# Designed miniproteins, single chains, continued (5), part 58

Each design is a single chain, and the fold is of that chain. pLDDT is the mean over its residues in the fold that is shown.

## One batch from the design tools (miniprotein)

Design m18112
Fold by ESMFold2-Fast:
Structure m18112 (fold): chain A 60 residues (1-60)
Amino acid sequence: MPASEEELLRGEGLAALGVVYAAQGRREEARKLFDEALEIYAGDPEAAARIRRVQAALGL
């Protein structure tokens, strides 16, 4: 997407950090990172659905 390649990369990075924190048992911090990624993807339902599936797999 031309207007938001940097925002999409930021969203991917936040989601990746969320997975790392969840794996460490840092659920509160992981949840915050996923919430920030979902804000970036607010206008992209497919990307939001991917983030939500990851959260569900992690029990968040």
Scores: mean pLDDT 78

Design m18113
Fold by ESMFold2-Fast:
Structure m18113 (fold): chain A 65 residues (1-65)
Amino acid sequence: LTPAQQAAIARATREALELVDAGKSIDEAVEHARQLLEDAGLTPEQVEAAAKAIETVIKSFKEEK
């Protein structure tokens, strides 16, 4: 991953967590992240891997709360 793509993943993760905190579903947050990653030029395989990681982070965050 390029530094720009890594920054996009970090941003997608942050925005997805913000959406869940705002009352959006996990599915909606992950879909938002997926769109952002696609716009950043990640391959379909990279988008799926990052989306799964983001979903795991969101679920862990919600379980802690």
Scores: mean pLDDT 78

Design m18114
Fold by ESMFold2-Fast:
Structure m18114 (fold): chain A 70 residues (1-70)
Amino acid sequence: MNEEQKENALRAIEQALKDGDVEMAKAIIDYVVENSDEETAKEILERALEIARQHGNEEVASYAEEKLKE
C-alpha cells in the first residue's frame, strides 16, 4: 500500500467515525489488514486507533487494538 492509499484509508475511517458509521470504520480496518503487509497494517491500525480515540469512539478504538494484537 502506497502513502496515498494509506491516507485515503485513514480519511475514510475518520469520515465513517464522523458519520457514526461504526460498521463502515470496522470494514475499512478489515480491508487494510487483509490487503496490506504486516508493517503497513500496523501503522494504519495505530493511526486509526488514535483517530477513533480523538472522536471518542471506544468501539472502533477497541477493534483497532484487537487487530493490533493479531
Scores: mean pLDDT 80

Design m18115
Fold by ESMFold2-Fast:
Structure m18115 (fold): chain A 71 residues (1-71)
Amino acid sequence: SAAKAALVADIVGRATAHYQAQRDAEMAREKARLEAEGKSPEEINRRVAEIQGQADADLASTKADIEAAVA
């Protein structure tokens, strides 16, 4: 139904925005911490990539769970 589609879109949109904001903040904090610790650019880039990859996986899982719950 249109109502279910609208609910899913709203919840997914809010979850996506929340996860993006959290990931941006986490990546910024972790980068600053590693820079303060004197880590190499390669180590910093690797860690940022790990955080982004995990965040993408977590968001995909959350979207699937939301869709299943309202199906």
Scores: mean pLDDT 80

Design m18116
Fold by ESMFold2-Fast:
Structure m18116 (fold): chain A 62 residues (1-62)
Amino acid sequence: DFEKEAEESLKKLEEKAKEDPSWKKGLEEFKERYKKDPEGGAGLGKVTTEALEEAKKKKEEK
């Protein structure tokens, strides 16, 4: 489901943006791309969500 995956990715990006302002640009870019191309944006959201989970786990370990 494109909509649910996009929402989940947005939520994780928003959490990252709160911790690090540099992620604010990524969040805005994701929202803009999703509006312009919802199907392509949703696919990108899946990959982004997985990358964010890996980054968070690695950062917590260090």
Scores: mean pLDDT 64

Design m18117
Fold by ESMFold2-Fast:
Structure m18117 (fold): chain A 86 residues (1-86)
Amino acid sequence: MKRLTPEQVRAIARAIERQRELGFDTITVAVRVDGKLATDTIPADASVEEVAQSIVNAAKKAGATIDLDEARRAVEEARAQSGRPL
């Protein structure tokens, strides 16, 4: 099973946060590995934990693995970068 890089995990988290910034009420989580695509759907008001778990689940469906803590940190970083207050 292929492990996604921290850069790839951050790119996935940023794509999710961009959908929230644009006002989508439903967010698509998409992970592509070695030509395989897996998707999941979450509400825009999903918690950091829920988004991180969705990323991990989508990666597993695509035949890859992601550390849950790495996914959580990537989601937190993406939300901070979108200019949301602390």
Scores: mean pLDDT 82

Design m18118
Fold by ESMFold2-Fast:
Structure m18118 (fold): chain A 65 residues (1-65)
Amino acid sequence: VSEGAKRAFAALDKDGNGYISKEELKKFLKMLGKNPTDEEIDKYDIDGNGYIDFEEFLKVFPEAG
């Protein structure tokens, strides 16, 4: 697992509960020079629960693999 992905997730997960919001993910991707649509962000929420956990985040993070 990428150390960069772990640190990025920890920085976004301000509550330390293991989840980030879709809005936080969208803003993070924009800061990386990406321009995701709301539909693209919704695709990353694999469980459809409105939150992105670390496993879901790894599938969208550019350095995850």
Scores: mean pLDDT 70

Design m18120
Fold by ESMFold2-Fast:
Structure m18120 (fold): chain A 73 residues (1-73)
Amino acid sequence: DREEVVRLLRLARERIEAGDLEGAALALAVLKVSSERLGDEELAARLDEALAAVHAGDAERALALLDEMIEAL
């Protein structure tokens, strides 16, 4: 569901803003597993990039990537 995807992306964004990078990574990882199961290769690739930014501690990059994904949906 597109609405559920947007909800989880917004949750991840909120967690990054709160400094909870571990919580953000969990939300993005759950969404990535779902996107891979549905065959959404584009969403899975974007989520991989966002996860890499979160794991690198690059909050600015992670927020920019999440905003791009939310706008594209």
Scores: mean pLDDT 82

Design m18121
Fold by ESMFold2-Fast:
Structure m18121 (fold): chain A 66 residues (1-66)
Amino acid sequence: VDELVEKAKKYYEEGKYEEAVELAKKALEIDPTNLEALELLAKALEKLGKKEEAKELLKKAIELAK
C-alpha cells in the first residue's frame, strides 16, 4: 500500500492527476484508513475540479487523524 501511495505522489508531482487518483483509490481499497492516501486523493481531485469530492475526503482524513 505504501508503494501505491508513493507512486500516486509521483504522478501528482508530474501533473498526472487522473493517474494519481487511480493509485490513491487502489491504496484506499487495501487500507481505507490510510491518511496519506486520503489526503493525496483529495488534493488530486481538487486539481481536477472535483472540489466537493475533495472536501468529503479531507473531512474523513481529519476524522481518522483525531
Scores: mean pLDDT 77

Design m18122
Fold by ESMFold2-Fast:
Structure m18122 (fold): chain A 65 residues (1-65)
Amino acid sequence: ASKVAALKIEAIGYGFEVGAEVRVEERDGVLEVHIFAEDPEKAKRLAERILETGKRLGIPVRVHF
């Protein structure tokens, strides 16, 4: 769905802005997000931002660290 594509772009962009590596995969309308960051608090804040955006768009998100 186009909304999932938009969320993928946003998630990768959020990671780029804060210098973290973000990899995203789509499976059955669920966005699987892998976050690689040196600071656990930074990773947590990034995950929260992605989850909040997914909730706003009505897309289920699963985060992996």
Scores: mean pLDDT 81

Design m18123
Fold by ESMFold2-Fast:
Structure m18123 (fold): chain A 72 residues (1-72)
Amino acid sequence: MSREELEKEVYLALAEMYTALAIRANKDDPEKVAEIKKLGDEMIEKLRNAKTVEEARKIFEEGIKKIDELVS
């Protein structure tokens, strides 16, 4: 596995972890949980299709920002 492949896998793992933690933190709000799941799934799907580390970073940053804005 190349360093670039590993870095993309790290972004994917971080996205999965962050989504799961955000769901756990908001477990008492089912509507918010549903929206977090949708945003997380969209971010994860895009990350799986990312061809470069730069693309993965941008997808990750945008996805996390959307979840953060939702949970603020």
Scores: mean pLDDT 86

Design m18124
Fold by ESMFold2-Fast:
Structure m18124 (fold): chain A 56 residues (1-56)
Amino acid sequence: SAALRAELLRAIGAVLRAIGDVFQARLAGDAEALAAAEAALEAARARLAAVEAELG
């Protein structure tokens, strides 16, 4: 469905954004930002997996 496709694209975008945030935090040496970015990446990956399960 169009709704599931939109959710998939949003989930992919969230993962890519979180990866970028992790790299930026590592470059800055910001431990608090790194912890937040890693938590966001874990959450984004879980959401992507859930959307992919709905498509299967």
Scores: mean pLDDT 87

Design m18125
Fold by ESMFold2-Fast:
Structure m18125 (fold): chain A 57 residues (1-57)
Amino acid sequence: SAVEEKLRALAAEALERARAIYDDYAAGKISREEMMARIRELQRELDAEVARLREEA
């Protein structure tokens, strides 16, 4: 379904964003606290988008 395709694309995008956050932390660009804050915000954004897509189903 279109919703399942969008969920798959959203998961792939979230994975790339999470990798970028971890890479910034590993490179010393951000603190552990900043990394955790960004991951929490990514999770919040992902939860909201998943809820939105479920309303389309």
Scores: mean pLDDT 84

Design m18126
Fold by ESMFold2-Fast:
Structure m18126 (fold): chain A 66 residues (1-66)
Amino acid sequence: SAEAEKYLEEGKELYKQGKLEEAAEKYWQAIRLDPQYAEAWKNLGEVLEEMGKLEGAKYAYEKAEA
């Protein structure tokens, strides 16, 4: 959806600014609207990995491949 894409783009912008927690929240908003949104899951995995949340990152990457 356009709304899910909007949250993904907002999350990417926050990630570029180093705002990892805020970026993750935006990616979760995108996933809540579109649970099959592979790019949002992949980007969530990347930000969780940078935050040291390795179990969460692994889960998000697995969801991106589904």
Scores: mean pLDDT 88

Design m18127
Fold by ESMFold2-Fast:
Structure m18127 (fold): chain A 92 residues (1-92)
Amino acid sequence: SLKKALEEEIKRLKDLIENHPDDFEGILREVREIVALVHEIIRKNFDKETYEKEKKRIDELFDKIVQAAENKDLETLKKYVDELIKFAKEIA
């Protein structure tokens, strides 16, 4: 299921942040997977207005994570990754 796939990707992301926090490329890859799964969950389970609102929210979080990774700002990256994980759990 999409929810189980999301739980597995969240687990992988948490492991990367804890054990390989300098692997910005690996972190971004897992973030991209989570964002894609969240988009699919929102698309399937919510009305059009809610989908557009929540999609915008997740896309803005993704942009902030990308910017933090490009700047090698681990503190800001961890903050927005935590927000992404909380959002993903709310949607699932």
Scores: mean pLDDT 85

Design m18128
Fold by ESMFold2-Fast:
Structure m18128 (fold): chain A 79 residues (1-79)
Amino acid sequence: MSEEDLEAEVYLALGEIYLAIGNIDKKRGNYDSAIESYKKAIELYEKALELATDPRVRAEAQRNIEYAKKKLKELEKEK
């Protein structure tokens, strides 16, 4: 694993944390906070994709971006 791929993995992990925060806030009815957390997760996953050179890491980042964007749009539509 290159240093860039290691940094990409860190951004993936941070994105997962913000996605989890967004999910918790959504369950608690804190929709504005959930929206901001999902947006932050997307931003972090996009940074991971920019850094990643490993095809598997890139594919994971792309899947996570799509999932977080889906969550954000579903929440924005309900709130």
Scores: mean pLDDT 84

Design m18129
Fold by ESMFold2-Fast:
Structure m18129 (fold): chain A 84 residues (1-84)
Amino acid sequence: MAVRMEAVAGGEVLGSGVGEDAAGAGEATQRAVDAALAAGAREGELRAVAADGRVVGSGPLGGDLEGAGRGAAAAMQGAEAYLG
């Protein structure tokens, strides 16, 4: 199984990556968050999306590194539960 981690702001995907396990999902989350912050995102959502397109975890981006970290943790919890 795999999850796609997406950072979304203003209806656009600013960054994404795919993980097949918890470690890969963590790397994908880091890439998505870094891309969103580099784009200057002040608000938005980090989503864990299953292969069938379902959102299995999500959290707010928060607009700074600390807020993004909180949202990343929430999205990752859903991704880990889905991956088993």
Scores: mean pLDDT 77

Design m18130
Fold by ESMFold2-Fast:
Structure m18130 (fold): chain A 70 residues (1-70)
Amino acid sequence: MEKLKKAIEGAAEVDIMLGGDPEVARKLAEEGIEAVEKKDAEKLRELARQAREQGLPILAEELEKVAETL
């Protein structure tokens, strides 16, 4: 559980370092962490799609990988 949350946080910070919007990246990561706690794989996939649309590809890929592990 905690490993998945840290992976989401780390992916968001990488996208921020690459020029992504920090407010959007952190908000999507926070919602992703909530989805992990609720075991909501569908919400994680929805958030991954939003991350891609916002130009956050590292976070998007991590959210999809996390969804597959639930």
Scores: mean pLDDT 85

Design m18131
Fold by ESMFold2-Fast:
Structure m18131 (fold): chain A 105 residues (1-105)
Amino acid sequence: DVLERLLAEAAELAANSDAEGRALQARLTAELEGLAKANGGRLLGVGVRTTTTLTADGRPETTTEIAFAWEQNGEFYGVRIVLDTAGNALEHEVYWSGRKMLKPK
């Protein structure tokens, strides 16, 4: 299940974030909750992790990993992105389930 995978990835990113990743996650959570509410939806989960590595010349490079999912009108939308230091996408996945979630009666 892609949604379960994305939520698990978001939780893993959140659990393994440094202080910078946690600060970005808090900000992104607030922004996505606002956008979800404005569009009649709900944020299901978000995780952000920053990883800094040293290049061969001693220069730090930071990658940012982001995973989040939200529900809108019974459909699920998910995003998984990996960005380099310049903000270029190294990996990206956008998922839309197209499945209607039946409200419990």
Scores: mean pLDDT 74

Design m18132
Fold by ESMFold2-Fast:
Structure m18132 (fold): chain A 64 residues (1-64)
Amino acid sequence: MKEKEEEILKELEEHQRRLVREYLAGADPAALEAESRAFLRELLKEAQRLGLTDLAKYIETFLK
């Protein structure tokens, strides 16, 4: 199945796993937070473009 929602969810899950790995490896938390916010804003914009309202609300929760 070619569901754009599933693609975005997989990107979000991979991003979360990468954050954990880099945090444990000693990455600068401030730099990591800035990169995370930029990534989440891109995903939010994509979800909004596709009309995935519930997913967009979910992603926005991480930006608060």
Scores: mean pLDDT 77

Design m18133
Fold by ESMFold2-Fast:
Structure m18133 (fold): chain A 52 residues (1-52)
Amino acid sequence: SYYEEGVAAFNAGDYERAAELFRKAIEKDPTNERARVLYDAALAALGRPPPP
């Protein structure tokens, strides 16, 4: 699932990939609060902005 791939990317330090995957996980299931929290954490780790 996108969530599981996002967790793997986040643990590898690939925050850009993690954010993309968590965004897709949220789009597929908006009730996935864990994906939302980790999406925000990935964006924070990227030092946003700049946006893509």
Scores: mean pLDDT 79

Design m18134
Fold by ESMFold2-Fast:
Structure m18134 (fold): chain A 73 residues (1-73)
Amino acid sequence: MTKEELIEGLRKQLEAAKKALEAVKKGEYEVEKEAIEKALKDAEILYEEYKDKDPEAAELAKEIKKILEELLK
């Protein structure tokens, strides 16, 4: 995976997470808690891996994690 593919993938994941959060807040969608918990752990691993290597990827992973934490409330 290239750096550009990683960043693009993370941006798409962030947008999907934001849309899911908005849908849940409107009562239009119910999240599968186990799937969100797995995605949250994956985002945390990405943040730890890239925080010193690629600040852009780390920031995207951090934002994804924050949205997923809101989905679990």
Scores: mean pLDDT 78

Design m18135
Fold by ESMFold2-Fast:
Structure m18135 (fold): chain A 72 residues (1-72)
Amino acid sequence: SGLEELIEELKKALEEALKEITDKEKQEEAKKKYEEAIKEMLETPGVEPILKTKEEFLKFLKELVEEEKKEK
Protein backbone atom coordinates (compact mmCIF):
# COMPACT_ATOMS: atom_id res chain seq x y z
CA SER A 1 0.00 0.00 0.00
CA GLY A 2 1.21 3.48 -0.88
CA LEU A 3 0.57 5.01 2.53
CA GLU A 4 2.60 2.34 4.37
CA GLU A 5 5.48 2.81 1.91
CA LEU A 6 5.40 6.59 2.45
CA ILE A 7 5.41 6.17 6.25
CA GLU A 8 8.46 3.87 5.96
CA GLU A 9 10.18 6.38 3.63
CA LEU A 10 9.60 9.23 6.11
CA LYS A 11 10.84 7.07 9.00
CA LYS A 12 14.02 6.25 7.05
CA ALA A 13 14.52 9.95 6.25
CA LEU A 14 14.10 10.78 9.96
CA GLU A 15 16.66 8.12 10.96
CA GLU A 16 19.17 9.47 8.41
CA ALA A 17 18.63 13.06 9.62
CA LEU A 18 19.06 12.03 13.28
CA LYS A 19 22.53 10.63 12.42
CA GLU A 20 23.55 14.15 11.26
CA ILE A 21 21.94 15.99 14.20
CA THR A 22 23.85 15.91 17.50
CA ASP A 23 21.72 18.55 19.28
CA LYS A 24 19.10 16.85 21.50
CA GLU A 25 16.56 19.68 21.10
CA LYS A 26 16.76 19.45 17.28
CA GLN A 27 16.38 15.66 17.48
CA GLU A 28 13.18 16.19 19.50
CA GLU A 29 11.91 18.73 16.91
CA ALA A 30 12.56 16.23 14.09
CA LYS A 31 10.73 13.44 15.96
CA LYS A 32 7.80 15.75 16.76
CA LYS A 33 7.54 16.85 13.11
CA TYR A 34 7.57 13.18 12.04
CA GLU A 35 4.67 12.38 14.41
CA GLU A 36 2.74 15.42 13.11
CA ALA A 37 3.34 14.37 9.48
CA ILE A 38 2.14 10.79 10.13
CA LYS A 39 -0.96 12.08 11.96
CA GLU A 40 -1.74 14.48 9.09
CA MET A 41 -1.42 11.72 6.47
CA LEU A 42 -3.69 9.40 8.49
CA GLU A 43 -6.32 12.10 9.25
CA THR A 44 -6.32 13.83 5.83
CA PRO A 45 -6.22 11.02 3.24
CA GLY A 46 -5.74 11.85 -0.43
CA VAL A 47 -2.87 11.80 -2.95
CA GLU A 48 -2.27 15.56 -3.02
CA PRO A 49 -2.38 16.22 0.78
CA ILE A 50 -0.22 13.14 1.49
CA LEU A 51 2.42 14.18 -1.08
CA LYS A 52 2.38 17.75 0.27
CA THR A 53 2.91 16.49 3.84
CA LYS A 54 5.79 14.28 2.63
CA GLU A 55 7.43 17.21 0.77
CA GLU A 56 7.06 19.58 3.74
CA PHE A 57 8.51 17.00 6.16
CA LEU A 58 11.51 16.17 3.94
CA LYS A 59 12.19 19.90 3.43
CA PHE A 60 11.99 20.45 7.21
CA LEU A 61 14.54 17.67 7.86
CA LYS A 62 16.91 19.05 5.21
CA GLU A 63 16.74 22.57 6.67
CA LEU A 64 17.20 21.22 10.22
CA VAL A 65 20.35 19.29 9.21
CA GLU A 66 21.74 22.35 7.36
CA GLU A 67 21.01 24.56 10.40
CA GLU A 68 22.81 22.08 12.70
CA LYS A 69 25.93 22.21 10.49
CA LYS A 70 25.92 26.04 10.47
CA GLU A 71 25.62 26.28 14.29
CA LYS A 72 28.69 24.10 14.94
Scores: mean pLDDT 79

Design m18136
Fold by ESMFold2-Fast:
Structure m18136 (fold): chain A 80 residues (1-80)
Amino acid sequence: VIPKVEELIELGRKAGVPQDVIDQAQQLVQQAKQSTDPEERRRLLIQAVRLIISGVMKYGSDEDVEEAIRLAQEIGDLLT
């Protein structure tokens, strides 16, 4: 699931999401990679996804929003 979250973060970067938001999402992914608790890992990855989706909705094109929602749904399916 982490590769899909990283793909979503790269989409956010290309969509014009501010670097501070991208950095925050990347920090959450790094924390998830270091976590030994599956529930903490899941929570951190969901927080990263929510940050990027919010950013893409504010700064991205309609095409970026559609791709971001598709990736978020795929990530959600992998976390269940």
Scores: mean pLDDT 81

Design m18137
Fold by ESMFold2-Fast:
Structure m18137 (fold): chain A 67 residues (1-67)
Amino acid sequence: MEEEIEKIQRELREKRLEATQKMVDAASLYAKEGEKALPKANQLMTEAVEDYRKAKEEAERKIKELE
């Protein structure tokens, strides 16, 4: 149980890091290229938010199943 919860928490931390990196990439792209990058920057930002939300929901579901 403890090891399983730790694994889920680690995977969630990895997903948070991935989302943060995508957000940084999106912000950097917009800062560098301005208006031209806005559609791609918005896409990366949306993907980052959505990926993390799914990861969080999945982690919460798995932890609840272990209770």
Scores: mean pLDDT 81

Design m18138
Fold by ESMFold2-Fast:
Structure m18138 (fold): chain A 76 residues (1-76)
Amino acid sequence: MEEEQRRIDVEVGLALVEIGAAIAKLSNEDVTLSLPQELIDDPEFRAELERLNKEYAEKDGLKVEIEGDKVVVSIL
């Protein structure tokens, strides 16, 4: 039950990051997402964010980073 909720939270968090990246790209402005610290500290979420950062940097000129309790999507 808790593991299933964690998986859902990670999937929703990643979807929000992808929406944030789309907004940053369309607006040409940095986007900051405030997410629960438990999600930010999740190793699966962090691994997927590192993968997304690499993909967005290579394809869209965007940077995705964790800053404290926030995920920041910046234009490169």
Scores: mean pLDDT 81

Design m18139
Fold by ESMFold2-Fast:
Structure m18139 (fold): chain A 63 residues (1-63)
Amino acid sequence: AAAEAQALHDEGARRYAAGDLEGAVEAFSAALALDPANETARLLLAEALRALGRDDEAAAVLA
């Protein structure tokens, strides 16, 4: 649901700001599964993946 996607996006943003990059990836991935049109979550997911050295996954998210 939209409310669930928003909550997951907000959780991802909090984890990203705290430096919990793995937690941010999990939350943003879940948010995108519910709302694939969330461009902000997509971009932040890609940045978190790059910071973790998961560059191929980051490129796939942006494709």
Scores: mean pLDDT 81

Design m18140
Fold by ESMFold2-Fast:
Structure m18140 (fold): chain A 61 residues (1-61)
Amino acid sequence: STYLDPEDAAKVLEELGLGGADFLLETGHRLPTTFAPNPESEAGAAAIRRLSELAKEVYEK
């Protein structure tokens, strides 16, 4: 699958302490989610990379 189910995405966000955040992240085949942070800001770009790594780690388990 290329996209992660919304419920699975919400679970990852809650485990990261981001409950209620609307993130849609698209990562590798293992954990595809779509993201909504602003990539134009340095904080947004850093958050995207951080979330991708954390999401992969969470679903690795």
Scores: mean pLDDT 48

Design m18141
Fold by ESMFold2-Fast:
Structure m18141 (fold): chain A 88 residues (1-88)
Amino acid sequence: MEAIKQAEEALKRAEKVAEEIEKYDKEMGEKMRQLIDEGRRAFQQLTAKDPVKGAQQMLQGFQAMYGSAEKVKKYLEEKKKEEEEKKA
């Protein structure tokens, strides 16, 4: 039960970072949301085959998605900052 709650927390954080990405690039944010949804479906299939192993993989997968989303957000923030500095 704890692992499932942690996986839901990680997914929620990843979704929040995707919303922040949308502020810089709406198309990229939408693509990130789609990747998160596809990951959710893949983990549901794994959980259907092996509930215990699937739940553990869900936690790890959602944590990885959050990390990837954070990296994309930082990249877009730096890119926008560079574009503003070049125009100044």
Scores: mean pLDDT 72

Design m18142
Fold by ESMFold2-Fast:
Parts: C-alpha cells; structure tokens; sequence
Structure m18142 (fold): chain A 68 residues (1-68)
C-alpha cells in the first residue's frame, strides 16, 4: 500500500501536471505543492519520469476500475 507521503506527492503531481502540463513541471514544484522536501520526494520516486509514470498508472488503474 502507498504511504500517506507517497499519496500526497502523487496528488500534488496530478494537480501540478493538470495546471502546467507534464513537460513544464519540475520535481521541485511538485515537492513544494505536496509540502515535502525534494529529498523526501526522491526517497519515494527515482526521478521526474518515475513520478510521471506513477501518476499515469494511477489514472489508468482508476479508469479501469470504473469500467468494472
């Protein structure tokens, strides 16, 4: 199960990506929006691409669950 910190980071990433787009978003902005340090973000996600992939997977899983 995802920790509360991981869920907070994913929520912040979804919000910032929705507002600015994936390419225009930095990990620093996501960390700031989530209220965590950049070090904390990197302790849970390897890099920006990993975080972007995690957000995409979460959205896909939610969409699939709605089809069931």
Amino acid sequence: MLSETEERILRAAERVFDERGFDATSTREIAEEAGVSVRTLYSHFKDKLDLESAVALRRMKEAIDKLE
Scores: mean pLDDT 77

Design m18143
Fold by ESMFold2-Fast:
Structure m18143 (fold): chain A 73 residues (1-73)
Amino acid sequence: MIREAVEEAVASLSPLEQKVLELIRERGLDNFSYSEAAKELGVSQGTVKNALKRARERLSEAVERAVEELVAA
């Protein structure tokens, strides 16, 4: 299932990547700020941006695979 694939991808993320994704989920993308996340996590804004990019890449790859599996069924 797509939800399970996303959860597995999240579980495979580093602790920093998971925390960045949790902040986005809690606040929503429109209310997400790199500066606030960096301050809360004690890292640079660049680190937050890179963690988000990695999380998005893994989630997109997992979702694409799950969708392909469902379409092939």
Scores: mean pLDDT 71

Design m18144
Fold by ESMFold2-Fast:
Structure m18144 (fold): chain A 59 residues (1-59)
Amino acid sequence: GMAAREKALELLEKLKQKVLEEEPEATSEIEQIGEHKFRLTIKTSKGEYVLELDASLLE
């Protein structure tokens, strides 16, 4: 449902903020890669971080 999607996005935003606190020059993108799957990509000088969340698992 919508609530599970909102929880997935909230978790990705929290992770993004934590990484940006350590790497303020990082770039970030959150994209929907499936009906219930979201991907967070954070690119830093030290490398790329990718996290995928399936919102159906957050029900």
Scores: mean pLDDT 77

Design m18145
Fold by ESMFold2-Fast:
Structure m18145 (fold): chain A 59 residues (1-59)
Amino acid sequence: MNNLLAAEWAALAAMALTLGDLETARKALEKAEELLSKEENPDPNVVKMVKELREELEA
């Protein structure tokens, strides 16, 4: 459940970055990171996506 929700928040962050909405992107990414931290078995693909988005946001 948390993996799917984290993926949805990460997708929102990616869309916000594409639109230049850095504030929304940051908040959505923080939510995705929070959900992954609560997941007992985090999906490696979702973890990679969130990490790559964080690196893009901070570039």
Scores: mean pLDDT 80

Design m18146
Fold by ESMFold2-Fast:
Structure m18146 (fold): chain A 91 residues (1-91)
Amino acid sequence: SHMAQLEQQLEMYKSMIEKDPNDSVAWHALGVVLEELERYEEAVEYYEKAIELDPNNAGSWYNLGEVLKKLERYEEAEEYFEKAKKLAPSL
């Protein structure tokens, strides 16, 4: 099932982070999987860590904004969308 595939991806990326806690791509990927699982508060934590490790990843800033919008944190979402836009004006 789609849910079983997402849970498998969570465990895989968690394993990657245990081996390399500075793998910003793995932190971002965990955020994406958590967002697909609609675990928005957890997705925020993983995207924030991805941004801490790689502040130039416009996708992480944009995705964090989208999740914050789902949580009705609209003012924070707009700030992160503006950061994403400055890094990638076509986003």
Scores: mean pLDDT 88

Design m18147
Fold by ESMFold2-Fast:
Parts: sequence; structure tokens; C-alpha cells
Structure m18147 (fold): chain A 74 residues (1-74)
Amino acid sequence: ALTPAQLAQLKQQLQALRDQIEAETGEKLTVTVSVDADGRPLITVEGGSPELQDRLLQQAAAILAQIQAQAAAE
């Protein structure tokens, strides 16, 4: 599982990503980061077009994978 600091970084990066996509497209998106029963972060996206939701989820998954890889390497 991510540390509280890493989870906070993930949330901050996802909010920044959401803001960037909204600025580029003019569509409003909501990103929610929760934790599942196993303590894993879950990312959900609401609003906008399905294309933008998919784009945001793909980029969010890459950010999460990078944070997890850094945690595993340390």
C-alpha cells in the first residue's frame, strides 16, 4: 500500500491533471481517489465525455504506477 504522503501526492497530481484537461477541453471533470478493501487506491472519474474519462484514467494509472514503482525501488 502507498504511504499517506504518497497517497497525498497522488491526489494532488490527479487534481492537477484534471485541471489541465478541463483547461484544454472546457469540459468539467470530477476525480475521486478512494481506498479499496485491500488498501489499494481506487481512481474514479465522472463528467465530461467518455473519451476524456478514458484519457484521464489512462494518465492517472501511469501516475499511480510510477508512484508504486518508486515506493518498491526504495
Scores: mean pLDDT 78

Design m18148
Fold by ESMFold2-Fast:
Structure m18148 (fold): chain A 108 residues (1-108)
Amino acid sequence: VEELLEAARAGDPEAARELVRMAARGEVSGEVGREAALALAEKGVPEVAALAMEALAAGSLSEEDALEVARRLAEKGSAEGAAALGALYDRRGDRERAAEWFARANAL
């Protein structure tokens, strides 16, 4: 884990991707998963949306962390990020915002 985290901090996207996959499987802490997921979202990597949602389901990411990851990814123009935002608002019962973000995802 430490070797992957150091590589991810040095800018290795494969190391960051593996850490997010490990978080989605519940194999690493939410702190490590959050750091790696935010790094991938900042680079606009679409698959981080699905990985962040899986990590949330596994309890490795908080809902707030998943929202921030999805928001940053959507800001990079990712349909996957916008769709993840829609799913997260739907989980909160905010169906209006969920519908808006799903519509934006379909338009991207």
Scores: mean pLDDT 78

Design m18149
Fold by ESMFold2-Fast:
Structure m18149 (fold): chain A 56 residues (1-56)
Amino acid sequence: MLSDREKALADILLNGSEEQKEKALQLLEESGDKKLIDYILENTTDEELKKKLEEI
């Protein structure tokens, strides 16, 4: 389903530090990768991350 690049970004967004997550979110916003955004929303329990993804 996800490419190796998308899997790497997903891992950072789910398990990375706050700084790593912020950089990965900027990359997501630039790419507009809706499949990756949807994947993270379905697989995260991080309420702050969910709110940030909803703003994209």
Scores: mean pLDDT 77

Design m18150
Fold by ESMFold2-Fast:
Structure m18150 (fold): chain A 56 residues (1-56)
Amino acid sequence: SEEKLEEFFKKIGKNFIVYDENGRAITIKSLEDLKKLTPEEKERIAKEFGVEIPLP
């Protein structure tokens, strides 16, 4: 849900930047940006920030 997505972004910060396995910078602004992350990268973010990634 949008509410769950907003809670997630509130915890990690909007326009948060991560790097993929190839060292490419990804700015996370939306659900679509979250879907660009590999499963491994999603697990790393969840672990590091202690948050659940709200994907459908």
Scores: mean pLDDT 66

